# Designed miniproteins, single chains, continued (5), part 78

Each design is a single chain, and the fold is of that chain. pLDDT is the mean over its residues in the fold that is shown.

## One batch from the design tools (miniprotein)

Design m18695
Fold by ESMFold2-Fast:
Structure m18695 (fold): chain A 73 residues (1-73)
Amino acid sequence: LSRTERRIVELLEERGPLSVAEIARALSQTPANVRRHLRRLLEKGLIEEVAPGVYRARRSALTVYESIERIRS
C-alpha cells in the first residue's frame, strides 16, 4: 500500500462508512485523487462500496492485506 492508501483504510476503519468528499476533506486531498486510490483498494479487496460513492473498510483491512501479500495459501 502507498502511504495515502494506508491512511484511507485506517480512516475508514476508525470512522466507518465515508463518502469520497469526506475522505478527501479528512486527508486534504482532491476527490479525484481519492477516487483513484479507492479504485486500487477495491481491486485489492480492502474496502467495499456500501452505497453509491460511500465506502468502508473490510474488517481488519490492513491485516487482510498483509496476509494476502505474504502467505495465506
Scores: mean pLDDT 74

Design m18696
Fold by ESMFold2-Fast:
Structure m18696 (fold): chain A 92 residues (1-92)
Amino acid sequence: SPKDEKIQEVLIEFRKRMEEIISTLPEEKKELARELLDKLLADLQYSIASKDWSPFEEALKEMEEALKDYPEQREQIQKAAEETKKKLEEIL
């Protein structure tokens, strides 16, 4: 559906933005960050399907805690997540 296409476009944009942020992390943290991103994206899809942001918010908090020593990347992740949530709320 047109709505499902818009949701997929937002999810693709979010993944790309998150991968760009992860690319700025030290090499030794990139694998963990990618694993957490995959979990975050799965939980985001679950949140959309269930109409409950809690899975996404919990996964986001887990990623932020894992990256607590990287405040610049943490802030970029928080901003990307908030902007993505707003875009999805406009579609949903």
Scores: mean pLDDT 89

Design m18697
Fold by ESMFold2-Fast:
Structure m18697 (fold): chain A 91 residues (1-91)
Amino acid sequence: LSDEEQAAVIAEYEALAPEDRAALAALEAELIAELAALAAAGASLAELGEALRAGLERLADAARAFGAPRLAAALRARGEAVRAALEAQAA
C-alpha cells in the first residue's frame, strides 16, 4: 500500500462504529487462535498460509459489510501475499 492508501484504510477503520471494530477484533482473535492451534499440531507452512488467507478473507467480508471496502481490499491482498510467500518457502 502507498502512504495515501494506508492513510485511507486507517481512516475507514477509525470511522467504524465501536461495535464493528469490536467484531473485527473478535474475528482477529479467532484467527490468531486457529493459527496457533494449527502450528501446535504441526501444520505445514502451506496449511498455515491457507488458514491465514481464509481468516483474512473472513475479516475482509466483515469489514466490507461494515462499510470499509478499502480495509477489506487491503486485508484480502495481505492474506494472499502471505499465503503465496509461505507456499513458496514450502515448495
Scores: mean pLDDT 81

Design m18698
Fold by ESMFold2-Fast:
Structure m18698 (fold): chain A 80 residues (1-80)
Amino acid sequence: KEQDIKALEEAIEALKKAKSVDEVIAALRRAADKVTDKEVLLKLIAIILDAIGMEIDGKSAEEIIKYAIERLKELIKKLE
């Protein structure tokens, strides 16, 4: 859990610096490579799919970044 929390925290820091949806997806994919919990991995994949869907729906990169950060913070809270 500690390793997974660290990976998610690193993803949040990368998202704060992200300027495009491609950078959001790249940050989430890096976190997915580092997590060991399969439920955490599944939730990261779901967030990636949501980000892609939001881009298709015409959402801005800023909106997608805020959404991804919020979802990762919720996930960290559940892991404690």
Scores: mean pLDDT 85

Design m18699
Fold by ESMFold2-Fast:
Structure m18699 (fold): chain A 59 residues (1-59)
Amino acid sequence: SRRYRVTTTITFRDGSVQVIERDVEAPLSDLPAVLTQFQQQARDQNPDASSVTVEATPL
C-alpha cells in the first residue's frame, strides 16, 4: 500500500465551494472503492450540493 491525498470538492447551489483534503493509505487496487466511499459520504452529509468530485494524488 501507499499514501494518497484524497481531495473532495463540493459545489453548492449558491456557487460556494468546499474543499476537503484527507490522507489515506491504501493499495492501488482499493483506491476506486475508497474514492467511491468518500464521494458517497460527502453527498450524504451535503444534500444541497450540486456536484461532488473526488480525486487522489500519490504522496
Scores: mean pLDDT 84

Design m18700
Fold by ESMFold2-Fast:
Structure m18700 (fold): chain A 81 residues (1-81)
Amino acid sequence: TVFGLNSAELQNVIFHVLLQAEVSQGKAHLLSQALTQHLSESADLSPESLQTVKGVGPKLAKTLSEGLILKLAELKELAKE
C-alpha cells in the first residue's frame, strides 16, 4: 500500500486529479497507471519527482502534487472514523 491506499485506489485518485486538471480521459488513464507505478517505487509527491514520469510537464506536476496532497489528507481524516 502507498499512503494507505492499494494500487487501484491510488490510480483512481490520480485519474480524478488529472481529469480536474483538464487532461483528456485517455491520457489521464495512461498517466494514472504510470504515476501509480512511480509512487509505488517512491512515495514522493514533490513536483520534481512527478516530472520524471514521461508525459508529466512542470505545470501538470505542480497541479498533481497539490491535488494529491489535499486528497490524501482528506482520506486520512475519513479513515480516522
Scores: mean pLDDT 80

Design m18701
Fold by ESMFold2-Fast:
Structure m18701 (fold): chain A 75 residues (1-75)
Amino acid sequence: ELSREQVIKVTAVALEAAGVEFDALYNVEKRPEEVRELLERTKKMFEEYREYLSPKLAKRIEEILERTEKIIKKA
């Protein structure tokens, strides 16, 4: 079971992952390097909070980060 503080951290990393995917979709053609730096920052946050994530949520965030990387590589 997660504490309220752990739930807040889990929510924060999920929102950051969604944010970087959105940023990649709309800004990768203009500033691919900045989008890549944001992705690397989000990956570090994910690793820091990985232990608080359910396996299902961790897998969902991994999938978001993988899709974001593919978007950047195609730009």
Scores: mean pLDDT 80

Design m18702
Fold by ESMFold2-Fast:
Structure m18702 (fold): chain A 78 residues (1-78)
Amino acid sequence: SKEEQQKLDSDVLSEVSKILRELTTALQNNDVDGVKEATKKLEELRKKAKENADKLSPWVLKSVESAYEIGKKAEEKF
């Protein structure tokens, strides 16, 4: 249903926001291991989002992909 999709969208976006805050904190502290851990969490979230792509809004899946790319680029700077 539309309400179920909105709830799943919200839950996924909430997790993206949480992990991106962890990534930002790690970057501010020059914490290489923290950056890798946050990026790994984004990779797992991306895999889960792709497995449920039919239940998510396309823009939410794209938001997860974008967050993962931010994490990957952050890792490459160390």
Scores: mean pLDDT 87

Design m18703
Fold by ESMFold2-Fast:
Structure m18703 (fold): chain A 69 residues (1-69)
Amino acid sequence: SNSLLFTKDSTLAEVSAFVKEIGTYDVVFMNFESRKREYYRASSVEELYEKALEFGDKYGYPIIIMKRL
């Protein structure tokens, strides 16, 4: 799928599997409750994971990580 449900308990391995599935580090983070959305292009799985935690800590969990079209 083109999306991943991400929580504070989500792992680097889950993000790695998602990136492998979508074939890109170019994503959208969103939180539906706060209606916050951010576009991000990472250079690594580790960077994407850290940025997802930063977004979730700031705007709330869960977040959806989506492949940017």
Scores: mean pLDDT 86

Design m18704
Fold by ESMFold2-Fast:
Formats: structure tokens, C-alpha cells, sequence
Structure m18704 (fold): chain A 78 residues (1-78)
């Protein structure tokens, strides 16, 4: 699960970079990508609350926080 949490953060980072690149060409698509990152952050937060393993819960919570931060950073570029 910790490995999966890292993969979600990497995915959020890639989407955030894509959103920044699209901001000048397709602002609507860029906004959709930011929304997708925010949805992923929400899913990770819920998964953290439902995790039975404290270490997995903490990893998922940190992944959710980082994904939200990446979305906020990308939103400022759009």
C-alpha cells in the first residue's frame, strides 16, 4: 500500500505538469486535470481513514496532502 501511495503521488505530479502545459492552449482541459487530482486526493484521504494499518493510513494521508498541494500549485498556473 505504501508503494501504491507513492504511485498516486507520481500520477498527481504528472497530471499537474500536464495541466500547467495545457493552461495556455486549452484552459478547460487544464481545469479538468486539476479537478481530477483533487478527486484523487479525496479518494486517498477516505482510504487513509478506512485503512486498518496505521502505517498504510499515514502513507495514504501524506499522499493525499501532497496530491492536494500539487493540484493547488497547478491551479495557480491555470
Amino acid sequence: MIEEAERFVERSRRLAEEAKELAEVDPLEAEILVAMILMMSGVLSVAAKNSKDPEEAEALRKAAEESRRLAEEAERAV
Scores: mean pLDDT 80

Design m18705
Fold by ESMFold2-Fast:
Structure m18705 (fold): chain A 81 residues (1-81)
Amino acid sequence: MEEREQARRDLEALRKFVEEALEKGYKITEVAVEQDADGVWTLTVKNEDLNETRTVRSKDPEVRAEAERLMEEFAEKIKKK
């Protein structure tokens, strides 16, 4: 099934969402970073100005690693300012 592909697509949407918010100076909030009882990792990010959320959920460690990298890059961009 395309579950992995959907998670990848969600991750890319989240990246774009965060990048746009950063460019416009919007406030981004981490709503949840959690691992389910079944080991499923979840990241939820909210744009407080638009009142919109983006969620990435996957049991795939590759998707998790990429999401962690994205969040690290986000933190680095804030530091650059």
Scores: mean pLDDT 73

Design m18706
Fold by ESMFold2-Fast:
Structure m18706 (fold): chain A 76 residues (1-76)
Amino acid sequence: MKELLEKALREIREAKAAVEQELPPEVAARAVAELDRAEEEIKRAVEEAENEEEAEEKIREILQETVARLARIAAE
């Protein structure tokens, strides 16, 4: 459980660093806000999950939605 959370949070932190480095400031700010939202949703999902399989599934869903939202932000 904790290892899944730690891995997901590391991936989000790395994504924040990448978007801040690669994107214009206004676009980066929107992307970082979306990643902050995903981080909070992942923490909540892990807290609410009854087992590691459920936590992994919820994390996957949150990350997939986050990628789709980041793609929309980049396309604007």
Scores: mean pLDDT 80

Design m18707
Fold by ESMFold2-Fast:
Structure m18707 (fold): chain A 90 residues (1-90)
Amino acid sequence: SNIIKTIKNQIEQFLKYLEKVASPEEVEKIKAIFDEFLKRLEQAKSPEDIRKIVEETLKKLRETVKDPALQRYLESFLKSLEKAIEKMLK
């Protein structure tokens, strides 16, 4: 899907930025969570599926990332991504 390719590219750009502000270990953990997010997103069939995938991804990020500022930054990015995806599906 062209939409999934666009989303993957946005995530890759975000991860490159994240390498400048987070530790290598934190970046690796966050990358693994986003890799799982993308795999689940490719299997999504409805906006409701996408919402659930986003919510579960946010939960994993909160459990994994200890820095509150980094958590807020990730949550902001993922919520903006959810809104972009929902708009593309309408």
Scores: mean pLDDT 78

Design m18708
Fold by ESMFold2-Fast:
Structure m18708 (fold): chain A 94 residues (1-94)
Amino acid sequence: SLEDTAKQIIEKLEELMKLVEEPEETIKKYVDKMEEALKNKDFETFYAVVKEVIHRVLEKRAALTDEKKKEELDKLIEEISKLVQEAYKLYQKE
């Protein structure tokens, strides 16, 4: 379902933010925003927050020197991208 796919996106974005060492309060802020948007069926706001989180992570990735950590980030970003495409297709059916 769209809700199940969106929940997976939130979970993986939380993992992504932890990998780039975002402050706990920043992680909570973005997770809460995504969960609130999902509860309200406000998928426009949901996708906007997802894009903002990915942008922040990519900025932090550019400063990393740990190649293994970069590889782990790239894999997780690819998984999130696939889930976002799935969520968008499900949203269009509603």
Scores: mean pLDDT 83

Design m18709
Fold by ESMFold2-Fast:
Order: C-alpha cells, then structure tokens, then sequence
Structure m18709 (fold): chain A 55 residues (1-55)
C-alpha cells in the first residue's frame, strides 16, 4: 500500500463512469483495492485496482 498523485495529462476512469484527473490521490488499501480522492471536490471512492482505467 502507498499513495501516489496522478501526473498532468493522466486521468483515471472508475467502473461507475466517474473520472479523476491530474492531482488526484490514489492510495492502496490492500493488494487489490485502492482509494481515489479528488482534492478539488473532496470526493473519495474505493474501487478494485482491476477496475481502474488509465486514459
């Protein structure tokens, strides 16, 4: 587990269609689960790593 920040030009699409852009924090919770947080909106979602799509 660790936390990383999305770089400029990178976005993550979640399975529900939510998109998180550059500056969003991705925190590993366990081997298969991550938490994605948008610092601009404060929105936070927990999803499986397999379900993340980098665009």
Amino acid sequence: PGTSTLPEGVKIRLPDGTIFGAGSEVTGLDDETVKVKDPKTGEEKTVKKEDLEYV
Scores: mean pLDDT 77

Design m18710
Fold by ESMFold2-Fast:
Structure m18710 (fold): chain A 88 residues (1-88)
Amino acid sequence: DELKRKKEELERAVELLEKPEVQKEIEEGKKKLPEAIEELRKNGDEEGAKTGEYTLRALELLLKLKEGEITKEEFIEKLEELKKEHLE
């Protein structure tokens, strides 16, 4: 059951987000990642830029999930859409 596995992984990720050090790393990542994406794109690394964009969008969704703004099912659906858009 792929959906069950994804929900279990998501529960572990949300537990990690409760740790102050993890929250700080995510905040730093959100600040640094847009700059890194622009640099990769300017240097012609479109694959790296797409991976970075996916990571940024995934972090934004994970924070919305933690805050209760979206459901686990909505998170999984949106994450799959992001993978198709940026990585597939």
Scores: mean pLDDT 75

Design m18711
Fold by ESMFold2-Fast:
Structure m18711 (fold): chain A 86 residues (1-86)
Amino acid sequence: GEVEERQRALLERAEKAVPELATILRAHYEQLRRNNVLSEEEQLALLDQVERDVEAIVKQLDEELLKQLKQAAAAAEAQMKAAEAA
């Protein structure tokens, strides 16, 4: 159903960004299946919230990675200028 399809898509996105996050999500989904007390509407509402949280985490990681890459590029440029001056 829709819940399972969206859970799979979110797991694939999490696995590519943070494998540990995918492990946590799999455990959470297994608990939801075992408990079977939530309606489909309640499951979709929880999934919407989890998707927003995962997207926020991925965005923060992308911003930090971009910052690290910019710092590395600046350091490499400074090192090349020092080598050319010698």
Scores: mean pLDDT 74

Design m18712
Fold by ESMFold2-Fast:
Structure m18712 (fold): chain A 99 residues (1-99)
Amino acid sequence: DVQNYLQNALNYGQTALSYQQQAQSQGDNQQTRDQLISDAQSYIYSAGQYLSQAMSLSSRDISSIVDRAISYMGRSSDPSTAIDSLQQAIDYVNRAYNS
């Protein structure tokens, strides 16, 4: 159901955020940073897929919130905005889940 897809999107989004934060904290190890960013992008993609499934089953009341989550999740593929965009996406997923 919608809640199961939103929960999966939340889990993958939170994992992506963790990897992006770890990449930012590495500082001096380019190889480790690049690997963490690559891993985060894989989780962002998976989160986006679950959000698309949630959107297809969403009521009118939550579809606009899920759409915003999809938009921010897409923006998180850009490393320069990834952390802020993931935090926004996670917030909107939580709002949709609790709606």
Scores: mean pLDDT 84

Design m18713
Fold by ESMFold2-Fast:
Formats: structure tokens, C-alpha cells, sequence
Structure m18713 (fold): chain A 81 residues (1-81)
């Protein structure tokens, strides 16, 4: 669906940003979320899970560029919900 494609594009963009930053942990989290979104029949649940994981990552890395990427991505993803 268009909604799934937009969400995947946002997660892939965030993944490239984490890789450019050298944050392999953030990139690995996004790989997991991208795979989940691609394979899930429940798009809404997959999107809610992605938002929750990104917000958790943002809190754990508060005050860092990695945390900012996670927070921004979660906000943009919520607009798709």
C-alpha cells in the first residue's frame, strides 16, 4: 500500500542517516523494523511498533544526534498512522 511504501521510505532514510553517523546499533534496529513492516499483514500494528521502538531509542539516546534522528523519524511515521 502507499502507506507501507511511505513508511518504508522513512525508515530507510533514517537507516542511512544512522549509518552515516556510525551508529550501527540504530541501523540494526531499523533493519529489524523494515523487515517487520515488509512481512507484517497488520500494517497498523507494525507502524505502532516502529513508532514505539524509535521513541524508546530517542529516550535512551536523548541529547545525541542519533536520538534526534529517532525522534524525528517517529514523528514523521506517526503522521502516516
Amino acid sequence: TEKREKALALLEEARERFLALGDEGGAAMLDTLIDYLKSSDDLQRALLTAVAMLRYYAREHAGTEAGEIAAETAERLEKIL
Scores: mean pLDDT 87

Design m18714
Fold by ESMFold2-Fast:
Structure m18714 (fold): chain A 76 residues (1-76)
Amino acid sequence: DLLEEAEKLSAEEQARLAAELLRRGFETGDMELLELAERIAQMLVERVGGTDPSAFAAVEAAIAELAAKYAAQQAA
């Protein structure tokens, strides 16, 4: 499982993986990739003790924006 593999990575590697999954999820519209990115970002926040809450808020905002875009596309 990619999530379990991510747990063994360093904090820097987890951050890079989360950023890559977030970008791919936005490019492809794949909600599962965005959810995986959020899970890895949460794991990173727990590991570093919430050193930068603004970075986590940005990831959450990006996920919420895509969710709203999907809802709009389904309604149209």
Scores: mean pLDDT 67

Design m18715
Fold by ESMFold2-Fast:
Parts: sequence; C-alpha cells; structure tokens
Structure m18715 (fold): chain A 67 residues (1-67)
Amino acid sequence: GPMAELEAAGRAYAATLAEQARLVFPDLPVTAEARVVGDTAVATLTVGDEVVVMGASGAALLERRLR
C-alpha cells in the first residue's frame, strides 16, 4: 500500500545517505535510520559523534519513481 511504498522509499533514501557518508568517512562509524512522519520520509544519519537529520517529501520521492 502507499505507506509501505513510502517506507521503502525512506529506507532507500537513508541507505544512499549512509553509503555516501561511508565513502567520505571510511574510518568513522556510520549509521542511518529512516522513519515516516505523515507524508515525509525522515533520515537520521550519525557519523562518528555528528548527527544529521534530513527530510524528503513523500510526494517528491514517489513522483521520481513514476518517471
């Protein structure tokens, strides 16, 4: 259903961010968490002691998948 699609898109978004962070900071621990809040996918990325929170609109993520 739509919620499952948004959750999958959110996980893919978080995974992409984590992969990029690991390439830039190979010696630091990198973790990423994804959650859905309403229609927004939120990724929390932790690189060493730094925490970054990034959001992407579910509508924008789903529109990209349809093209």
Scores: mean pLDDT 72

Design m18716
Fold by ESMFold2-Fast:
Structure m18716 (fold): chain A 66 residues (1-66)
Amino acid sequence: RRYVRITFPDGTVAGAVSEDGEVRLGETLRALSKETAERIAEALRRGASAEEIGEIAGGKATITDF
């Protein structure tokens, strides 16, 4: 199970969880543009790095595996 935390330049924090190929986006990520949310979900499904997820979201991402 992977937990992703994204910190945006304005200090907003958003989260997502990926487990067994399923991705669940937190409310803050779902409030972004549909395109950005879909790109983040797809990147998480394919096991993208925190750096790549941060670039897609326009913030700094950290991934915790548990």
Scores: mean pLDDT 77

Design m18717
Fold by ESMFold2-Fast:
Structure m18717 (fold): chain A 120 residues (1-120)
Amino acid sequence: EPSVLEKLAELRSRLSQAMSDGGLRLRQAKTNEEKAAVVEELKKRFEELKKEVEELAEKYPEYKETLEKVIELLEEAIKLLDELLEKIKNNEPEEKILEIWEKIRELVNQAIDIIDKAIE
């Protein structure tokens, strides 16, 4: 069975990959329908990752405080993804879409930094 440190490293990698893939797909999307699909898929990925973080926090009480901070950041990112989806559906300008995306990136980067400090 993977150690808790290996599970945290995998979680970190999956968060980084989700943001990289989502950002690339969002930039390549030519229609608001395609952009909405990217955001909806990324939201599902973040909800799944959040559930896994919650399960890790319950299984490893020594990491609970650290993982609760990651959960809070993921909850804020998910809320911003809902806002982003609404802005896309309302045909808001690309500049406003990118502003919300950058806020999501900042939250996820904070979550990654917290995990990196916990495993180092």
Scores: mean pLDDT 88

Design m18718
Fold by ESMFold2-Fast:
Structure m18718 (fold): chain A 77 residues (1-77)
Amino acid sequence: MEAIERALEESKEAVEKALEAEAAGNEEEAIKAAAEVLATLLRIRGLDEYAEKVLAAKGDREAVFAAFKAALEELQA
């Protein structure tokens, strides 16, 4: 259980580092790809509702991370 939560946090860090490394790149496409990865991990954990919110963000970084943060808060409750 905690190992899956750790993997979700590490995936978030990897996504954030990738976006920061590409200061002037295709941020929207990178965020969409990250959203698909995060949504898959959330579904594995049974958080389908949050996975749908992440996918619905469609390249909006703030919306993707807000949904992911809400999912992590749910896992910690």
Scores: mean pLDDT 68

Design m18719
Fold by ESMFold2-Fast:
Structure m18719 (fold): chain A 62 residues (1-62)
Amino acid sequence: MALQQQIDELEFEIEVLEGLLLIVRGVEKVTGQDLSELIKRIEDRIRALREELARLREELRT
């Protein structure tokens, strides 16, 4: 039960960050500003959350 709640919360956070990443990339394209560092930070956070999600899903299968 607790694992499913954590999985749902991580999936939601990932969706929010993916939306933010799309906006930031759009701003970079329109303004020509170098937002590569910010984009990398968002991508790194999404990656970390996806790794945690995979771990929790593995635990749920046990």
Scores: mean pLDDT 82

Design m18720
Fold by ESMFold2-Fast:
Structure m18720 (fold): chain A 84 residues (1-84)
Amino acid sequence: GAPKLTVTIVLSSGKEVTIDLSDLNLDDTAKEVAEKIKEIIDKNYSGEDKKEVIAIVEKIEKEHPDASGLEFINLLKKESEKRR
């Protein structure tokens, strides 16, 4: 089968949030990818962890509205690494 695409975000608490991206179309816009990621987070996480991840996603979407889905995912990984 095709390789599974995932992204892992490390939170300020040291907790890890892993998002399965296998159903995402990487040719989608940053906005569409951001909305799908926020839906995944909303279903699987709660409280401060959910709030922190959604804030990171919305920040990147606002700063890079013309990015591709793949570029958005790379920016999300880079932003997570800065918070280590």
Scores: mean pLDDT 75

Design m18721
Fold by ESMFold2-Fast:
Structure m18721 (fold): chain A 84 residues (1-84)
Amino acid sequence: SDEDVERILEEAKKLDKAGDGKITPGQVARAIQRLYGVPPGKVLPILKKYDKTGDGTITEEEAREALRDPRVMALIEEARAARA
């Protein structure tokens, strides 16, 4: 859902302790792990495919696109159901 997308982005931005303003697939995967308990190894390969420039960072728009991927949404929903 759009609420899950925005919540994950807020948590990923909080993980940018270096203050460089760049979002990495790793930060998004960590945010998903913190909020829903999905292992980073399951989601990280999917998120990396949205790094269209190949520089190791993704834009906020690319992150939203990645989080709307059906595979990512399925992993989050599975983890949410398992923790409920």
Scores: mean pLDDT 76

Design m18722
Fold by ESMFold2-Fast:
Structure m18722 (fold): chain A 99 residues (1-99)
Amino acid sequence: GPPIFETTITLEIDGELKEVKVTIWRYRDPLTGKEYIRVLVRDVETGRLLLQIDLDIESKKLTIYQIRGKFSDESINKLINLISETTGITPESVEIKDA
């Protein structure tokens, strides 16, 4: 289906301020039937995927997959706040993984 929310924000990645496109979907895993909020963060200039975030709706666990670049702690917190405000779900735990 269409994204539930889409915006452009500025985040600090590898020590540089970059404009990123943030798109938020409700996603269902076809193998498990489990529902997630999925967030994709793309570089506006290149279109490259930089981050994927999955929020488990039941457990409220947020998993951040750092695909490209290192995001500052402030930038990660800004994304978490955006997800909470957009979805009405407050994450109870956060895990960051390199992908």
Scores: mean pLDDT 87

Design m18723
Fold by ESMFold2-Fast:
Structure m18723 (fold): chain A 95 residues (1-95)
Amino acid sequence: SSRDEHLELVKRAFLEAGMEEAAEAVDKAKRGEIDEKDKEILEKAWEQLPEELKRRILVELLIRAAGGKPRELIERAMEELGLPEEDRERVLAAV
């Protein structure tokens, strides 16, 4: 269930960016039908995704992963991602 929730988050970001082929590849990944071509589509789409949408996905994934993790590990991840203070507060509230 958590995997499907994470994939849905990524799919919505691709659709928001107009990357319909990448969104379709995410649906294939949810079904376990992903092939090498789909992997290439997803890799290129991730690289081309606007930084704001990447940040939004990463913040939501960190919030979901933060529960039970050491605060120092989460703080390092936020520093590496260059998150604004508002997003850092949201993630730390989940620790």
Scores: mean pLDDT 77

Design m18724
Fold by ESMFold2-Fast:
Structure m18724 (fold): chain A 100 residues (1-100)
Amino acid sequence: MVTVTLSPASLTVKAGEDATVTSTAENQGDKEAKVLLTARDAETGEVVAIASKTVKPGQTATVTLTLKNLEAGRTYIVTAKAYVDGKLVDEASATVTVEE
């Protein structure tokens, strides 16, 4: 079994500040897992940040995603997806809101 979480689940920042979201992935399975983090502008769908990591069987890994140059009034959705043999096995989402 592979589980993925994101912390914090919601974050509010000011325009021009960096936002950091951390994923913890635990692989209790017997196969390698790939974890992909993607941050997207909720309005435009533009991908503004990505990070990925491979998690070996029996390991726990942390993946940090930093969002930069964020626009005032925008909302960004961070999604962490865990894949085993190309199949999605777990997913978590977090929201980053940028104040005016």
Scores: mean pLDDT 86

Design m18725
Fold by ESMFold2-Fast:
Structure m18725 (fold): chain A 96 residues (1-96)
Amino acid sequence: DLVNLVSAFVTSKEAPEELIEKVKEEGKKHGLELSEEELRERAVRAMLEGRVEEFARYLAALASRSEELARETYYEALSALLTAAVDAAIAKGRAR
């Protein structure tokens, strides 16, 4: 499963080289003819829209170009999700 493979890669501080290689090879197979900037933007949007399979494909494609960009994009997407969750909780009118 690409989602599980990419998740293991980006959340591991010491990902095995074999796992890194597998993510990069999957990124090549699902390689999108997009710039790094477009891949990052689309990944964050996919995460916010709950399109987890597309998010994983964008991260794999980024990892095939730069491991650091893939990890940075993952944490940017998580930060955006957390912000959206907090905003939604506030909008629900929490009891004081």
Scores: mean pLDDT 76

Design m18726
Fold by ESMFold2-Fast:
Structure m18726 (fold): chain A 111 residues (1-111)
Amino acid sequence: MEKIVEAAREGIEARRKLREKGLSVEEVNEAFGLLLSKSAPSEEVREIGELAEKEAIGELSLGVLLTSMLREGRSDDEIIDFLMTRLGLSRAAAERRVRAAKAAVAEARAR
């Protein structure tokens, strides 16, 4: 559990750093693609690609955490508090993440 929480924190921090750089989603995805293709990218492109990888791993880790907590029958308030206290999310961001996770779980159950 702690390793998954740490990956989620690293992803949130990577997202913050990417926003500070003023990069578009397309520019971030392009840099990540270059990193994955093992091209000889510039140092700047490599740094952006590494941040994008951390964000992607963090998003997957957050999805696993949220799905696990929902399956355990944790209340929305318990999950929101966890996201705020353990991951440093604002209440509004935590509420959006819980809504998205609940929608994803409902869609998966319909399949």
Scores: mean pLDDT 76

Design m18727
Fold by ESMFold2-Fast:
Structure m18727 (fold): chain A 68 residues (1-68)
Amino acid sequence: MAKKRREEEALRIMEEASREIDRLAKQPKSEENRKRMLELITTIVRNGLPVAVDRAIEESKKRLEELK
């Protein structure tokens, strides 16, 4: 079975960032907090997920932007 070092790091990054985002969501909505949340989301996408999944997410975001 292939464990893949990248997958282990991705899992840990996602867990840490997810917890931090949840904590920030409880804080007042300030420009600084919003910037931090966006950085964490970007970090999850870029470092936590495979490139192929990243591309799928990017396409989904494009469609959501069309709706907005």
Scores: mean pLDDT 68

Design m18728
Fold by ESMFold2-Fast:
Structure m18728 (fold): chain A 60 residues (1-60)
Amino acid sequence: EELRREAERLRQKAEELEKTYKEMVKDGNADPNKTVATALLYVGYQLEAERLEEEIRRLE
């Protein structure tokens, strides 16, 4: 139950960061360092969510 909630939270965080990243890319005036950092963060959260989802599938 907690693992599912954590995975969902991480998935939502990744989606929010992905949206922010896409807006930064579209703007063209965003700080390149911040844009790269945002991309790394959303990829990190996405991978972490996938790992938890895989663990949940194993338990079910």
Scores: mean pLDDT 78

Design m18729
Fold by ESMFold2-Fast:
Structure m18729 (fold): chain A 77 residues (1-77)
Amino acid sequence: SEDREKALKDLEGGKKAAEEGNLDAAIRGFSNAARFAERAGEKEAAKYAREALRHAQEGDIESAIKYAEKAIEVLKK
């Protein structure tokens, strides 16, 4: 699925941005990833992407990365 591949790329991009301290880019990446995962029917990945987004918005970079990794794992299987 194109939406699934876009979700994965945006999650990996958001995670990298979070690791580099670019919180605005991380928030954008996780937000886009959640939408693409939902469109792909990947409900579990979308839920983890939304958690990554929430933690990034709160400035909790460690938790944002952990939830992004969970979403990536679900999409890669």
Scores: mean pLDDT 90

